# Designs tried in a protein design run: designed miniproteins, single chains, continued (5). Part 104

Each design is a single chain, and the fold is of that chain. pLDDT is the mean over its residues in the fold that is shown.

## One batch from the design tools (miniprotein)

Design m19614
Fold by ESMFold2-Fast:
Structure m19614 (fold): chain A 75 residues (1-75)
Amino acid sequence: SIDAEAAREGAEQARSLGDEGLALVMEAAAYLGEGDYEKAVKLASEAIDLAKKQGNFGTIQMANSVLSTAQTKLL
C-alpha cells in the first residue's frame, strides 16, 4: 500500500543518515500497514533497544506507538 511504501522510503532515508533506530521504526510501520504484526513487533522492539542506547526519545516514542498497535492486533 501507499502507507507501507512511504514508510519504507522513510527507512531508507533514515538509514542513509546513519539513524538505524529510526529506520527500524519505519520498517516496523511498513509491516504494520501490511498486516505482518509479528514482524512489526520484532522490529519495533529492536528500534526501542537501539533508540534507548542512543538517547533518542522521539524514536522511542514512535517505536512504542508501533509496538502497542501491533500487539493489540495480535490479541
Scores: mean pLDDT 85

Design m19615
Fold by ESMFold2-Fast:
Parts: structure tokens; sequence; C-alpha cells
Structure m19615 (fold): chain A 86 residues (1-86)
């Protein structure tokens, strides 16, 4: 059997499976996305869909990991993304 270990990503997906529209808009602004790319991101309802979209748009794994860390901080602190980006 292939070893199936829960990765840190699987844990993030479990805790942040659904993103609010407001959180998605703040991520789009943080990344400086175009209006068209922002509309695509707003259609992504899960963290996994967002990651897949960002990879298609040419964002590096390091940039994606930074966003995932911000989402982890939101879960850990209970603060909004706006407060964490100050």
Amino acid sequence: MKPKKMTDRSRMLAFNGQLSPETRELIAEYLGLSEEDREELLKAKTVQEMIDLLRKKGYSQEEIDRILKLLEEMVRTGKSLEELLK
C-alpha cells in the first residue's frame, strides 16, 4: 500500500475548507490580481480550488505557501485577514 499521510495541506483544507467571499477578495487584493482573475478566485469555494487556480495563473509554491500561512494565522488567532495584513 502507498503510505497515505495527512500533510499540513490536508489539515489546512480540513480547517479552512470553505472561504468567505470577503476573505477571497482580500487575498485577490493582496496578490494584486486582475479583475478577471479576481472573479475566478471568487468562484473558488475551497482552499484547494484556490490553490489550483493560483498555480494555473503562474504563482510559485512559495507564494501559495505564504497565503496558506495567512489562512492558518486566521484560524489560530480568530483575526480577520484585514487585521493580519496590517
Scores: mean pLDDT 66

Design m19616
Fold by ESMFold2-Fast:
Structure m19616 (fold): chain A 81 residues (1-81)
Amino acid sequence: GLSSQQRQQIISLINQAIDSIRQGNIDDAIRQLQQARSIAQSSGDDQTVRLIDIAILLIQQGNIDQAIRSLNRALDIIRSS
């Protein structure tokens, strides 16, 4: 399971990625999401990994609004666990 420190790191990285997307810094957003994904994967949080993978795919397709919705869903799940 996620430690409190790992949970905080994932939340921080996803929030940074959303801000990077809003600024048009897509490459920075993808790097931040890949870092969050690595922490989630190492802790066995398969649901968060899946939501991040979907968000990265949506970003690459230019579907920014749906990518942000996927990331907000990931944040809600992490904050509630």
Scores: mean pLDDT 87

Design m19617
Fold by ESMFold2-Fast:
Structure m19617 (fold): chain A 94 residues (1-94)
Amino acid sequence: SLEELVEEMLELMKKMKEAYEKNDKETLLKIAKEILRIGEEAAKLLPPALRAAVETQLKNLRAVLEDENASMEEVLEAAERLVAMIVTAYQQVQ
């Protein structure tokens, strides 16, 4: 259910933006890790051509999450890029 994964990621993105506004780094990181997990599941449901672009954004979010010096803004931006890429890929396959 790629549609259900996309809907879940969009709801998590709303919660992530709320955590960012509240300066809640712990909650932001927890949500970003959930978005990464769902993104990995979504990528498996995509054709190889669309999967490659999503894999690039998955690698970027993983790298940002592994960086102890990453800002909350960098985490938010990496998650937003991943979600945008998956939404774009989903629109092509429906």
Scores: mean pLDDT 88

Design m19618
Fold by ESMFold2-Fast:
Structure m19618 (fold): chain A 60 residues (1-60)
Amino acid sequence: MIGKTEDEEYKVVVFNEKGELIGEFDGTAEDARKIVKETGKPVLVLNKRQREAWEADRAR
């Protein structure tokens, strides 16, 4: 795969103003930008490699 930034798969983690995790889903960087734009909530975007590490830690 050539791989373009805008079409790469990410895990998007959404936090509230208190820093509490309120949602997580698989999406793109555009999905993360849309959430910030629509809600103003901070989000953490895990790229493909970071997502693999996150899922590996959760899969024990």
Scores: mean pLDDT 68

Design m19619
Fold by ESMFold2-Fast:
Structure m19619 (fold): chain A 86 residues (1-86)
Amino acid sequence: PKCLFIEFVSTYYKLTIPSDAQLSDPNFIKNYAKTHAEQIQKAIKELYGLELSGKQLKSLLKSLAKNDPGLTDDCIDAIVEGFNES
C-alpha cells in the first residue's frame, strides 16, 4: 500500500513526489521522514495546530489511517522512526 501522507507532504512543499514503489517501501519512508522532519512538523502544525513529539505523531497518524488506506501500521511506524532519528 502507498503511503499517501508522504505524497501529501511532498506535494504541499513542492518537493519531488516519490514513485508509488518508493511510497510502498518502509525503508524509503523512514529515510524520507528523517530528512524531511521539519516539513512534516510544519505540515502537522498548519493542518492540526499541534507542536508534537514522536509519540503524538504516531497517535495522529493512526487517527488519519481510518480515512487513508495508504497509512498502514508499517507506514506509520516507518514515519515515526524516521522522525525520531532526525
Scores: mean pLDDT 76

Design m19620
Fold by ESMFold2-Fast:
Structure m19620 (fold): chain A 98 residues (1-98)
Amino acid sequence: MEKLREDKRIAGEELKRLWEVGERAEELSPEEVLEEAREEIERARRLLLAADALESLAATLRSMALRARRRGDEEHARAFEEAAREAERAAEEARKRE
């Protein structure tokens, strides 16, 4: 139970950091955006977070991609979409472990 509470706190912090990346996306290069997102996904994988947490990360990244595309920023949209696919793959792996 202690581990479950800790995992929930970590997932919340990761989502918050991704939202912050999204808000600062115009200040970051597409490569930096992808790097930040990949770092959060790898952290979630190493911590063996639940599939639901990884699916939330993927949904957030897809939302950011839609915002970037709406602004005509295809490079940032591509970076967010790539990160979302990686998060979705990680979620699938986590579901296989559950």
Scores: mean pLDDT 71

Design m19621
Fold by ESMFold2-Fast:
Structure m19621 (fold): chain A 52 residues (1-52)
Amino acid sequence: SEERYAELLALTGALVDSGDPATAAVLGELDFADPARWDAAIARLRAYLATL
């Protein structure tokens, strides 16, 4: 959905803005092309950002 995609972009932006050296690796594990995987990607990004 558009709302889920917007949340993915916001979380991705937050990870990039954090300057974390693992950013590319974390983003590379996620499938942004498959909408069925967006909820899992959002959960993964939220969990990772919570550790920073």
Scores: mean pLDDT 78

Design m19622
Fold by ESMFold2-Fast:
Structure m19622 (fold): chain A 92 residues (1-92)
Amino acid sequence: MIQQLVDQLSALMALYRALSEGAPKEVIEEARKRAKKTSGKTYNSKEEALLGINKVASELLNNTDLDDLSQLLQQAREEALRYFEELLRKVE
C-alpha cells in the first residue's frame, strides 16, 4: 500500500510539472498515461493533477508513521523529477 501511494504521488507530481512548465505534448501524454496506470483515474488538467497530489499525499500521511513521511515524500519528488527528465530526453 505505501509503495503504491508513493508511485501514484510521483506519477502525479511528474504530470503536474509537465503541465506547469508547458512541456512538449508527447511528454504530457506519457505522464498522463503513467498517472492513469498508477491511480486508475484520468487527469486532463493541471488543476486535476494538483487535486490528485493533495488526495494521495493525505492518504500517505494517514497510512504511514510521521517519522517516515518526509522520506517518502522526498522519494516521490525525486522519482517524479527523474521520470520527467527521462521523458524530456526522449523528445530530443
Scores: mean pLDDT 84

Design m19623
Fold by ESMFold2-Fast:
Structure m19623 (fold): chain A 67 residues (1-67)
Amino acid sequence: MVTYTDKLAAQTRLAAKLSIRYPKSTVTMDTIASHSEADVEAIAKAQEAAAAEQAAQAKKLKELLEK
């Protein structure tokens, strides 16, 4: 049986790793608690890709508006 403290420590480390590898992701502790490590990493990667697409669209709009 995993203690609450051990679970929080593991989730905190995973959240820290994800914030370093996918700094634009918004993975919550609830998502980490309810999914496997692989699923959480896939979610973080998808959120990072979505944030990158938003940034690219903002850049395109700026370039179009400044001409």
Scores: mean pLDDT 75

Design m19624
Fold by ESMFold2-Fast:
Structure m19624 (fold): chain A 79 residues (1-79)
Amino acid sequence: MVIAGEEVTSYSKNPVSQAASFLTSQLIRVVEARIEGKPESEVERLLELARAAIRELYLLQGYSEAQAQRLADQFVERV
């Protein structure tokens, strides 16, 4: 359910750039945490942040909510 509407189109795509940068950072942290054997609670938190970032990135690019959620789930499952 949409509480407040926002239009991210027309002039600039800086939100997409920021979301992509944040996503890359989170993905690196997840992989690093897995390699280092961090506790599952920490890894899960990082995965949740990565999932949110992936979803937001795709939504900003015009993907549907269902597609964005599916893609986010796929990435989280694969990492």
Scores: mean pLDDT 70

Design m19625
Fold by ESMFold2-Fast:
Structure m19625 (fold): chain A 80 residues (1-80)
Amino acid sequence: DTPAALEQGRENAVNALVVGYAVERGLPEEVAREVARLLHAKDYAGARALLREAGFSDEEIEEMRRRAEEEVDRAVAEAA
């Protein structure tokens, strides 16, 4: 795989986990689908705005993203 393909794979996995964590914390499925669509389109500002409208703070969003990155990095290290 190219470095760009590996980076995109990691970003997709992180984004999927962030959406999953938000749903576990009460994000409605319809809003979660829109957040996932915006993240796929690389509209990070739009995705963050929807999460804030759903009641997530910037600190919670950052914590979910950090947790997702740690989870993906751990899975990649274990698979290597």
Scores: mean pLDDT 80

Design m19626
Fold by ESMFold2-Fast:
Structure m19626 (fold): chain A 74 residues (1-74)
Amino acid sequence: MMVTLVGPSGARVEVDASDPEAAGAAINELLVAAGHPALSPEEARRAGAGVTTLIQSGMPAAVAGAIAAAVSAL
């Protein structure tokens, strides 16, 4: 299932919610676009796995993406 993630800078990335690695890479791209340091590959994989789990549990993709961005900014 394709979902659109929106980062703090307004940048958008489409990702397959069944692919945690792609989700992690998308989160990393959104953070870098917002001026944050790049995540390590391990941090990106953990973030991607968390977001895909929330989406698969029925959480709306937009809310999951916003939570990931907010947690990463703090």
Scores: mean pLDDT 69

Design m19627
Fold by ESMFold2-Fast:
Structure m19627 (fold): chain A 65 residues (1-65)
Amino acid sequence: SKVAEAARWVIENTSGGTAHYAKIVLQQVEDGFSDEDVVAGLKDAIENGATGDSLAAAKAILDRV
């Protein structure tokens, strides 16, 4: 999964809350959500008020998929 690879990269290259939110995204893929569904959710989060560490994680993952 490209989303799982992107989330793992963010976990390895960030710390704190940004890495924590990337772990949540990786868990969504492991729980069986498709890359398309996860990408749509990340885009919706950015549009609808993700801030700070969650915004940073969402943008970093989307930049790598």
Scores: mean pLDDT 86

Design m19628
Fold by ESMFold2-Fast:
Structure m19628 (fold): chain A 70 residues (1-70)
Amino acid sequence: ARVAALRAEAAAEEAHAQGYQTSIDNLKKALEKGEDKGTFEEGIKGSQRLLDQETARADALRAEADAVEA
């Protein structure tokens, strides 16, 4: 039960990470069009930090699940 719960939480964090990646991709496309570069660059930095955090959480949850299963 706990292993399944940890893997489900990891999948949820990955889904959030995918959302931030989509946001970054959209902001990069807007930058290529020359729209408000400063604001979009800061938005990319913010979304990248959140992407990194959610990815790290997903990895940690999977590592915990693997440790419990072992």
Scores: mean pLDDT 79

Design m19629
Fold by ESMFold2-Fast:
Structure m19629 (fold): chain A 80 residues (1-80)
Amino acid sequence: HMTEEEKRILDEALRYADELLKAGKPFDTVLAEAVRRVVEQAKKLGYTREQIIRLATELVNRLTERYDAREGKPFKRAPP
């Protein structure tokens, strides 16, 4: 189960990713920037390597799901 702190970190990264996507940044750039922020924040908070990997993986999954759901109609953004 995720802690409230882990959820907060993910929610902040997802909000940042949404802003970058709305600004027209390509998905790969958005993904890289969001992952970088989660990793650096988790390291600063003293999370273990395993916890950091889990958080980064969860972020990637959530971003991919949100991107795929949004791109259910083609031609609005870059391909999924």
Scores: mean pLDDT 76

Design m19630
Fold by ESMFold2-Fast:
Structure m19630 (fold): chain A 100 residues (1-100)
Amino acid sequence: SMPQSLVEQQQAAAAALKAETDKVQEKYDAGTLTKEEIVELIRKLVDAQTAILSQLDAAVAEQVRELLLKAIEAIEKGDFEKAEEYIAQAQALVDEFLAR
């Protein structure tokens, strides 16, 4: 079991990642999605989430970071479906870690 304050920080980080994923989906559906905007948002999420995760488990933090960087590469290539898969995998890894 993790300390409650660290669980709350990770839940907040996971919620932020989910909120940004929802924004990506909304903008994609509306046809307003730009590669530059999404790359910038995901990079900010990588930095914020991995900074918190690295204090709990460096290996989990690195796996999340790798998946989110792969999502950025997929977006730059125009493969938004693959980017969504990588973001979902990163979220699932965070959720699994929080359940430990």
Scores: mean pLDDT 73

Design m19631
Fold by ESMFold2-Fast:
Structure m19631 (fold): chain A 62 residues (1-62)
Amino acid sequence: MAEKWARAGAASGSSAAAASAAYELHLQTDGEGKRGALEAMRAAQRGADAREAAEKIWQASQ
C-alpha cells in the first residue's frame, strides 16, 4: 500500500508530493526500506529533482 502511495506522489512531478510520499513510506517500513525512505525524504526536501526522489522512493519500497 505504501508503495502505491509513494509512486503516486512521485508521479505528480512535485518535490513536495515526493517528500510526503517518502515520509509515509518511512512510517510504514522497517530495516533497509526505512533507511531508503529516509534518504528519499531528505533528497526531496533538499529540492532534488522529482525524478531522483521518485527513484529513491521506488528503491525504498523494494
Scores: mean pLDDT 59

Design m19632
Fold by ESMFold2-Fast:
Structure m19632 (fold): chain A 62 residues (1-62)
Amino acid sequence: MHGRLAAEAARAGDAEAAGRHLALASGEYNGVPVNQDAIDQAIAFAAEDPERAAELGEALAS
């Protein structure tokens, strides 16, 4: 699941991987296609707040 990968990447300090997996997990959960803008926003979010990015990734992994 992308949510789990996002949480692991965020805790490892890999904002790019965390953001990519977070955007994909959110897209899967909502049934919408992921675009580059969504990925870029998720990467920025993971870089600014890796702890919250990890928590969101865990929530989307459920």
Scores: mean pLDDT 78

Design m19633
Fold by ESMFold2-Fast:
Order: sequence, then C-alpha cells, then structure tokens
Structure m19633 (fold): chain A 90 residues (1-90)
Amino acid sequence: SEEVEDLVRLAKEDPTEAVDRIVQLAKTNPELAAEVIVALLKELPREVGDAIVRMVGKRMTPEQIENVLKHLEKLLTPEEFERVKALLTA
C-alpha cells in the first residue's frame, strides 16, 4: 500500500521517473505493478494516467505485459480490464 501510494505521488511530481520505476517493478513484481497501474488510473486525471500506462507498456516486452495483465484481470471488471489492456498494448 505505501509503495503504491509513493509511486502514485512520484507520477504526479516526475512522470518519467515513475514510468522507469513501474517498468522495473513489472520485471520483479508484476502483481504489485498491476496494483500501481490500477491506483494510477483511479487517482490521476484520465489523460495523465492513460499516458503513463501507455509509456509503461511501450517499455515492456510482450511477456512482461502478459504477466502484468494476468494480475490486472483479477483486480478489474472485464470492461475495465479490456480498457487497460488496450493502453498497455498500444
């Protein structure tokens, strides 16, 4: 929870550094990366949250995206999941 809150705060102050941190987190802890992505999309203005999630997706391999998506599917409704999947795979 505190790490999720810290990364959301970082995304407001330095979105480039936040993208770097989330990409590294997706490699080591894809479950926590999924929780961060959900929190960003809930707490940031839609345009800002969507831009950060798209940038994270562009810096991940297809396998890393698939690992994060598996955890997102458990955290989101089917409609919310398809939206976030589109952002990560854009």
Scores: mean pLDDT 88

Design m19634
Fold by ESMFold2-Fast:
Structure m19634 (fold): chain A 91 residues (1-91)
Amino acid sequence: EKEKKQRELMEKVLAGSEEKLTKEDIELIEEFVKSLRKDIEETAKILGVSKEETEKLYEWLLEKIKSIKEGTTYSKVRDIYVEFYDKLGEA
């Protein structure tokens, strides 16, 4: 059930929804991002990004997600997610 809720939230993020995040939504998104660590490491390896740079970028992503306040829109989370992958591709 928790994984299903996380997927539904991320679908709203990727769609750029103007719906507002609850505190629970933010916590579920943070947990989802933490679950993506291995996928991020694999993507970084394919892109030729160093392990050290990958870890710094992942920490940046977590800090950005933790800075999100209740009432922020899903589209703001999408912007953070897009910026992360842009940075990863430039590294």
Scores: mean pLDDT 80

Design m19635
Fold by ESMFold2-Fast:
Structure m19635 (fold): chain A 99 residues (1-99)
Amino acid sequence: EELLKEAAKYFKKAAELARQAAQLDPVSRGDFETAAGFAESASKYLEKGDIDKALIMAGFALGWAKRGLERATNPQARQLLSEAIDLLEKGIELAEKAK
C-alpha cells in the first residue's frame, strides 16, 4: 500500500469523526470543526504531493482536536475525538515515513 494514500485516508476519517463529535458537543463544536477543517486540508495537500504542508495542517488539526477534547462534556463526542486524534497521529507518522 502507498503510505501517502493511507495517511490521506486517516486524515479524512479523522475529519469525519471530528465533525460527528461537533454535532454532539456544543461547548467544543468550534474546536472540533476547526480540527476537521485542518485534517481535510492535510488530506488534500497529500493528494497534491505536498507532504510538508500536509504535516503542518495535520499538526494544527491535532492541536485543535486536543483543545476540544479538554473542553468536551459529551462522552460520545470525547470518544469520537480520541479516535480522531489517534488517526491524526498515525497519518502524521505515515506521511513522515514517506519522506
Scores: mean pLDDT 87

Design m19636
Fold by ESMFold2-Fast:
Order: sequence, then structure tokens, then C-alpha cells
Structure m19636 (fold): chain A 64 residues (1-64)
Amino acid sequence: SSMEKERKEKIEKFLDRLKDLVERGVGPEAAAEVTKLLEEAKRNPETTHDKLQQVSDIINRALA
């Protein structure tokens, strides 16, 4: 469906932005956890919102 394709594209674009942010401010352990969550979000559309919120929380804590 168009919604599924849009969701996957959003995750891929987010990965590009996130990778740059992570390399500049987030340590390797947090980077690995974030990557795992994004892959899980990509595989299961129903968990995408929850996984992206977890990613945001990890980044915010790592940069605090």
C-alpha cells in the first residue's frame, strides 16, 4: 500500500539523518541500539511509531 511504502521511505530518510547525528554526538552503544530499533520498525509497521519514540528517547538521553 502507499502508506506502507511511505512509512519505509520515512524510516530510510530518518536513518540518513540519524546516522549523521549519531556520528557527531551519540556513542557507539547508543548507535547500535538505535540501528536495531530502526530495523525492527522497518520490519513491523505496527511498531514503527513506538520504536521511533524509543529512538528519540535514546538520542535525547545520550546528548544530555
Scores: mean pLDDT 75

Design m19637
Fold by ESMFold2-Fast:
Structure m19637 (fold): chain A 76 residues (1-76)
Amino acid sequence: KIEEIEKRLKEEEKSMKQAETDLAHDQGELARVQADPNASLEREIAARIRYVGSQFLVDEEKRRAEELKKELEKAK
């Protein structure tokens, strides 16, 4: 039981690292678009939507990791 929760937590930590990488990329793209005076409003909106989406995914992964940690503590 505990070993299964530990394995899931490890997999979730991997997913979180991927989500953090995606967030960093989308944050960088938003910064580039905002720094470009020739960027269209459409491009800025698209970059902002991607950034917000990536932030949501990171928050969701962190929430799942926290739940798994609580389950692990209860299983001890």
Scores: mean pLDDT 81

Design m19638
Fold by ESMFold2-Fast:
Structure m19638 (fold): chain A 64 residues (1-64)
Amino acid sequence: LSAAQEAVARAAVGRAMGDSGSPVLTPEQQRAVAREIARRTGLPFSVALRYVTALNATFAAAVA
């Protein structure tokens, strides 16, 4: 990812986590965030989803 794409992705994930009140996103929330990232950055949905899923898995492991 470029620095600009990464900044957009981090902001989108942060907003979704704030909205849910949890550092762990549901699969539906992960897909919604990935769609927003793909739309804003031009990244393929699969790339955006991989990024969101990896970040969410890190937080899920930390709180489990």
Scores: mean pLDDT 76

Design m19639
Fold by ESMFold2-Fast:
Structure m19639 (fold): chain A 94 residues (1-94)
Amino acid sequence: SMAEKEAELERLKEELLAAAKKAIEQLKQDYNFSDEEVEELLKKVEEVLEEEYRKALEMAKTQPFEETKKEFERRATRKIMGLLLEAMERHEAR
């Protein structure tokens, strides 16, 4: 059902957010990221996850669910990795 698909995509979103939060905490510890840098990066990660989640819900209506999950994880992970790299580049430029 769509409700079961939505619940599973929500769980994946929560897992990706938890992983991103751990990576951001590591950046704070290893590179002395400021609280402001951490907060802005977390906000951007949450915005990416929400956008990709909404796209995955639409895809789940017409596409096989396994392909929808793979595309969601792939897109969200790639965008989050891009945000982490961009944050590191901005920090190094300070």
Scores: mean pLDDT 88

Design m19640
Fold by ESMFold2-Fast:
Structure m19640 (fold): chain A 60 residues (1-60)
Amino acid sequence: MSEKVKKAAKQGAELSGRDPEYAIEVAEIVMEENNLSEEELVKAIKESMKLSYGVEPDVS
């Protein structure tokens, strides 16, 4: 999994109070189950964080 996806997953976990490492594992499963690219997964995480918390993760 790319560093970009890991960063997005960790930031999402921190905002939601989840374990960052567990969030990375969940992100990998979601990517495989939905045939998402790393860019698509990062976009989905960003949209989820924006809708739920009103913030955008710093994952360039």
Scores: mean pLDDT 73

Design m19641
Fold by ESMFold2-Fast:
Structure m19641 (fold): chain A 90 residues (1-90)
Amino acid sequence: EKELLEEALEHLKKALEAAKEGDIESAKKHAEKARELLEKVENEKAKIAVLSALQAIEFALRALKEGDIEKAKTSLEAAIKAVEEALKRI
């Protein structure tokens, strides 16, 4: 469980960096990978924070598809904070 959250966090940080550089394709790839990893988390203590992160990733992916870099950055930052909160609970 901790390994899934740590790997998801690394992908979200890479997605945020790519978004800051305007690399929409790389940002999408890393955000999608983080979503896949978070969907595998079954730890009940992390569940609410993980669901918050998944929602933020969905908003980020939509923003990236629309080319809204500022909205994508804000949503990715929210997802990062949610995964960091999940890590504190396990």
Scores: mean pLDDT 87

Design m19642
Fold by ESMFold2-Fast:
Structure m19642 (fold): chain A 99 residues (1-99)
Amino acid sequence: SMELEKAKEELAKKAPELGIEEAVLKLAEKEAELLGLDPEKKEAFLEALRLSLEGGRLARAGAPDEELLRLAEGVAEKLEEAGFKEEAEEARKEIEEFR
């Protein structure tokens, strides 16, 4: 937790230079390291976040619900690959509720 809090403070200082999405990705990378994820699970976790950020961009651009739901399903799949089964199940539940 100390290393994560320090990473947050450093990102806050550099936030104007990094942009929100890049700062979130850097924080997530540090969180994955602190959780002790192996390289493959770490990459799956970061890919889940990248897909989530893409979904947010497409939603703001007015993309069709069908496309947004496909991205959301991709997020759930990558979370499960990263070992976050409970989070993946919750994401799938939210997808069903959105339909």
Scores: mean pLDDT 74

Design m19643
Fold by ESMFold2-Fast:
Structure m19643 (fold): chain A 91 residues (1-91)
Amino acid sequence: MKTKIELVLDTKEGNEEVNALVGTLAEIAKRLGVEATILEKEASVKEAKESAEKAADKLIEYVKEDEEHKKGVEEFKKKVKEIFDKAEAAA
């Protein structure tokens, strides 16, 4: 099955945690054999958040029969939300 995800890398100063999280999602996707595309955009916290949440949902669907991978992606999605909510509040 051909599964693709898109990730947005926010290049705005102070978003290193968000960018590290996007990089980790891309590594997880690569390890699972999922094609990941990273798009670099300045001051795109909202777009990065939407992209990361959508990518996490696709990864959960891709590994739905694998409880360990599903749990890992769900826990990561929770961290994504916390970091993006913090970044949006700071913007």
Scores: mean pLDDT 64

Design m19644
Fold by ESMFold2-Fast:
Structure m19644 (fold): chain A 96 residues (1-96)
Amino acid sequence: MDALLKADDPSLNVDVYLDSGTAKVVLSTTKSKISVSFEGPPDEAVAALEPVMKAAREKGIKVNVTITFNKDGTIEGLSGEELEKQYQELQAQLAA
């Protein structure tokens, strides 16, 4: 994760794949072509994303989030401004 936040990139892509018991998170940059992934329980995935999203906001990096909830590949794309709301909704769902 630190390598992605230190990259000289205008944007960070966050792909979250949620299944019934697992989450896969893929962090990638467009310019530097760096990719990092994490797989685990959904609550741990949310916790791992929090410091990354905070650091990206502090650096002024545009964060693009795509969340897939189903194994069938249904995807919901988010803008940088909608990211915080969707992240809070994701945290609420995973805390329940």
Scores: mean pLDDT 60

Design m19645
Fold by ESMFold2-Fast:
Structure m19645 (fold): chain A 60 residues (1-60)
Amino acid sequence: SVDQIRRQRDSVIRTRDIVIDSIRRNIRDNSPQSSIDRNQQLRDRIDDRISQLDREIQQQ
């Protein structure tokens, strides 16, 4: 159902916010570039998932 997809989207958005905060902390704390890159790749996958869910909502 559309409502189930919307709940999944909301959950994924909350996860994205956590990852964004982690990236900000990593940059502030001068963490290794590999840690920043890993979290950036995770963010990219999350953004792709949000786009997929948005397309599924539009097709309903």
Scores: mean pLDDT 87

Design m19646
Fold by ESMFold2-Fast:
Structure m19646 (fold): chain A 85 residues (1-85)
Amino acid sequence: MEEEIRRLIEKLVERARAAGADASLEQLYKELESLNSEKEKKLMELRLKAELGEISVEEVREEAERLGLSEEEIEALVAFAEAAK
């Protein structure tokens, strides 16, 4: 999981830099290192996959429900995934 999240972070930063956007690899790695639970790490992975378009809106909802997120948290992730298209 952590190795996959690191891969997603690197891909996101590379894409952002290629587009001329300022993106901090160090800041995203620090965010990952600050996470202490499996649930928080899975949430970060899901968010990054959604932003990169590597996961469908339906899969985001299913994964978030499996993580036991609240309805409000699920809808926030779904909206984020839809905006990333």
Scores: mean pLDDT 75

Design m19647
Fold by ESMFold2-Fast:
Formats: sequence, structure tokens, C-alpha cells
Structure m19647 (fold): chain A 68 residues (1-68)
Amino acid sequence: AELEREIAELSRELTAVQNAGGDPALLDQASAHVRQARAAYEAGDVETARKHLELARGYIEQARASAA
């Protein structure tokens, strides 16, 4: 359940960055990648899920930087 935990963690982090005033456009991109990761995980495509989680982390970090 590592990917489930990671998806949940990124979803919480995305909400925290949104509440901190992160860039909505970057957060929308992060949210889209989290949704894609979940869909891939549910389909059993672990590699695609990991790729989308990596992209989501990148957008969350950019959004966090934009809040400062």
C-alpha cells in the first residue's frame, strides 16, 4: 500500500499548499497528476502512477515556492 500512502500524502500536501496561498494554476496541474496517478494505480500500472506522483511533487514544490 506504498502508493496509496503516497497519493494520500500528496493530496494532504496539496491542500496545505493551497491554504498557504500557493499558485492555483500550479496546484491545478499537481491535482491533475495526483488524479492520473490514482487512476494508474487502480488499473495496476505502478510505473505510470509513480511518474505522475513525481510530476505532482514538482508542481506542489513550485506552488509552495510561489506562496513565499
Scores: mean pLDDT 84

Design m19648
Fold by ESMFold2-Fast:
Structure m19648 (fold): chain A 68 residues (1-68)
Amino acid sequence: SREDQLLALLAAAHARIRAEIADPALAQEAMNRLNVEAARYWREHPDASLEEARAALEAILARILAET
């Protein structure tokens, strides 16, 4: 399903956060921020393709990592 694919993308992004951020508390904050912002984007764009959803998630992830 689309939901399963979006959850898989989110899980992969969480793995990248854990690899990039050594501090567990900062990693958890980054994952929480990603979850909120990704969910907001996907809710606001229900007709977005999986490719568009992936690109948006990558942009959100890059910004969060740069700000952490």
Scores: mean pLDDT 86

Design m19649
Fold by ESMFold2-Fast:
Structure m19649 (fold): chain A 100 residues (1-100)
Amino acid sequence: KEKELEELKEEAVKILEEAKKEIEKLDIPEEVKEEAINLLEGSIKAIKEAETPLELSVALSVAIIALSVLAKYYPELKEVAQKTIDKLSELEERAEELFR
């Protein structure tokens, strides 16, 4: 289970790093990119610092909420946010199995 936790954390970080790269490529104002990237960096840090499946699940849920809010206020981020949410939701289901 500890190895499975580390693997899920690594996958979550990769998903968020990929989302940051996608956002950097968008033709949107730099202030919007900076805000979105700073938010995702905060999520990456929280995921890396998670020591339990519960902490990882909380960090993933917060990242999903943050992406949903970004997509609501910045429609140009909606596609990247939705793809990232879908991938993180799959990891959240896998993290839930670590409680069982």
Scores: mean pLDDT 85

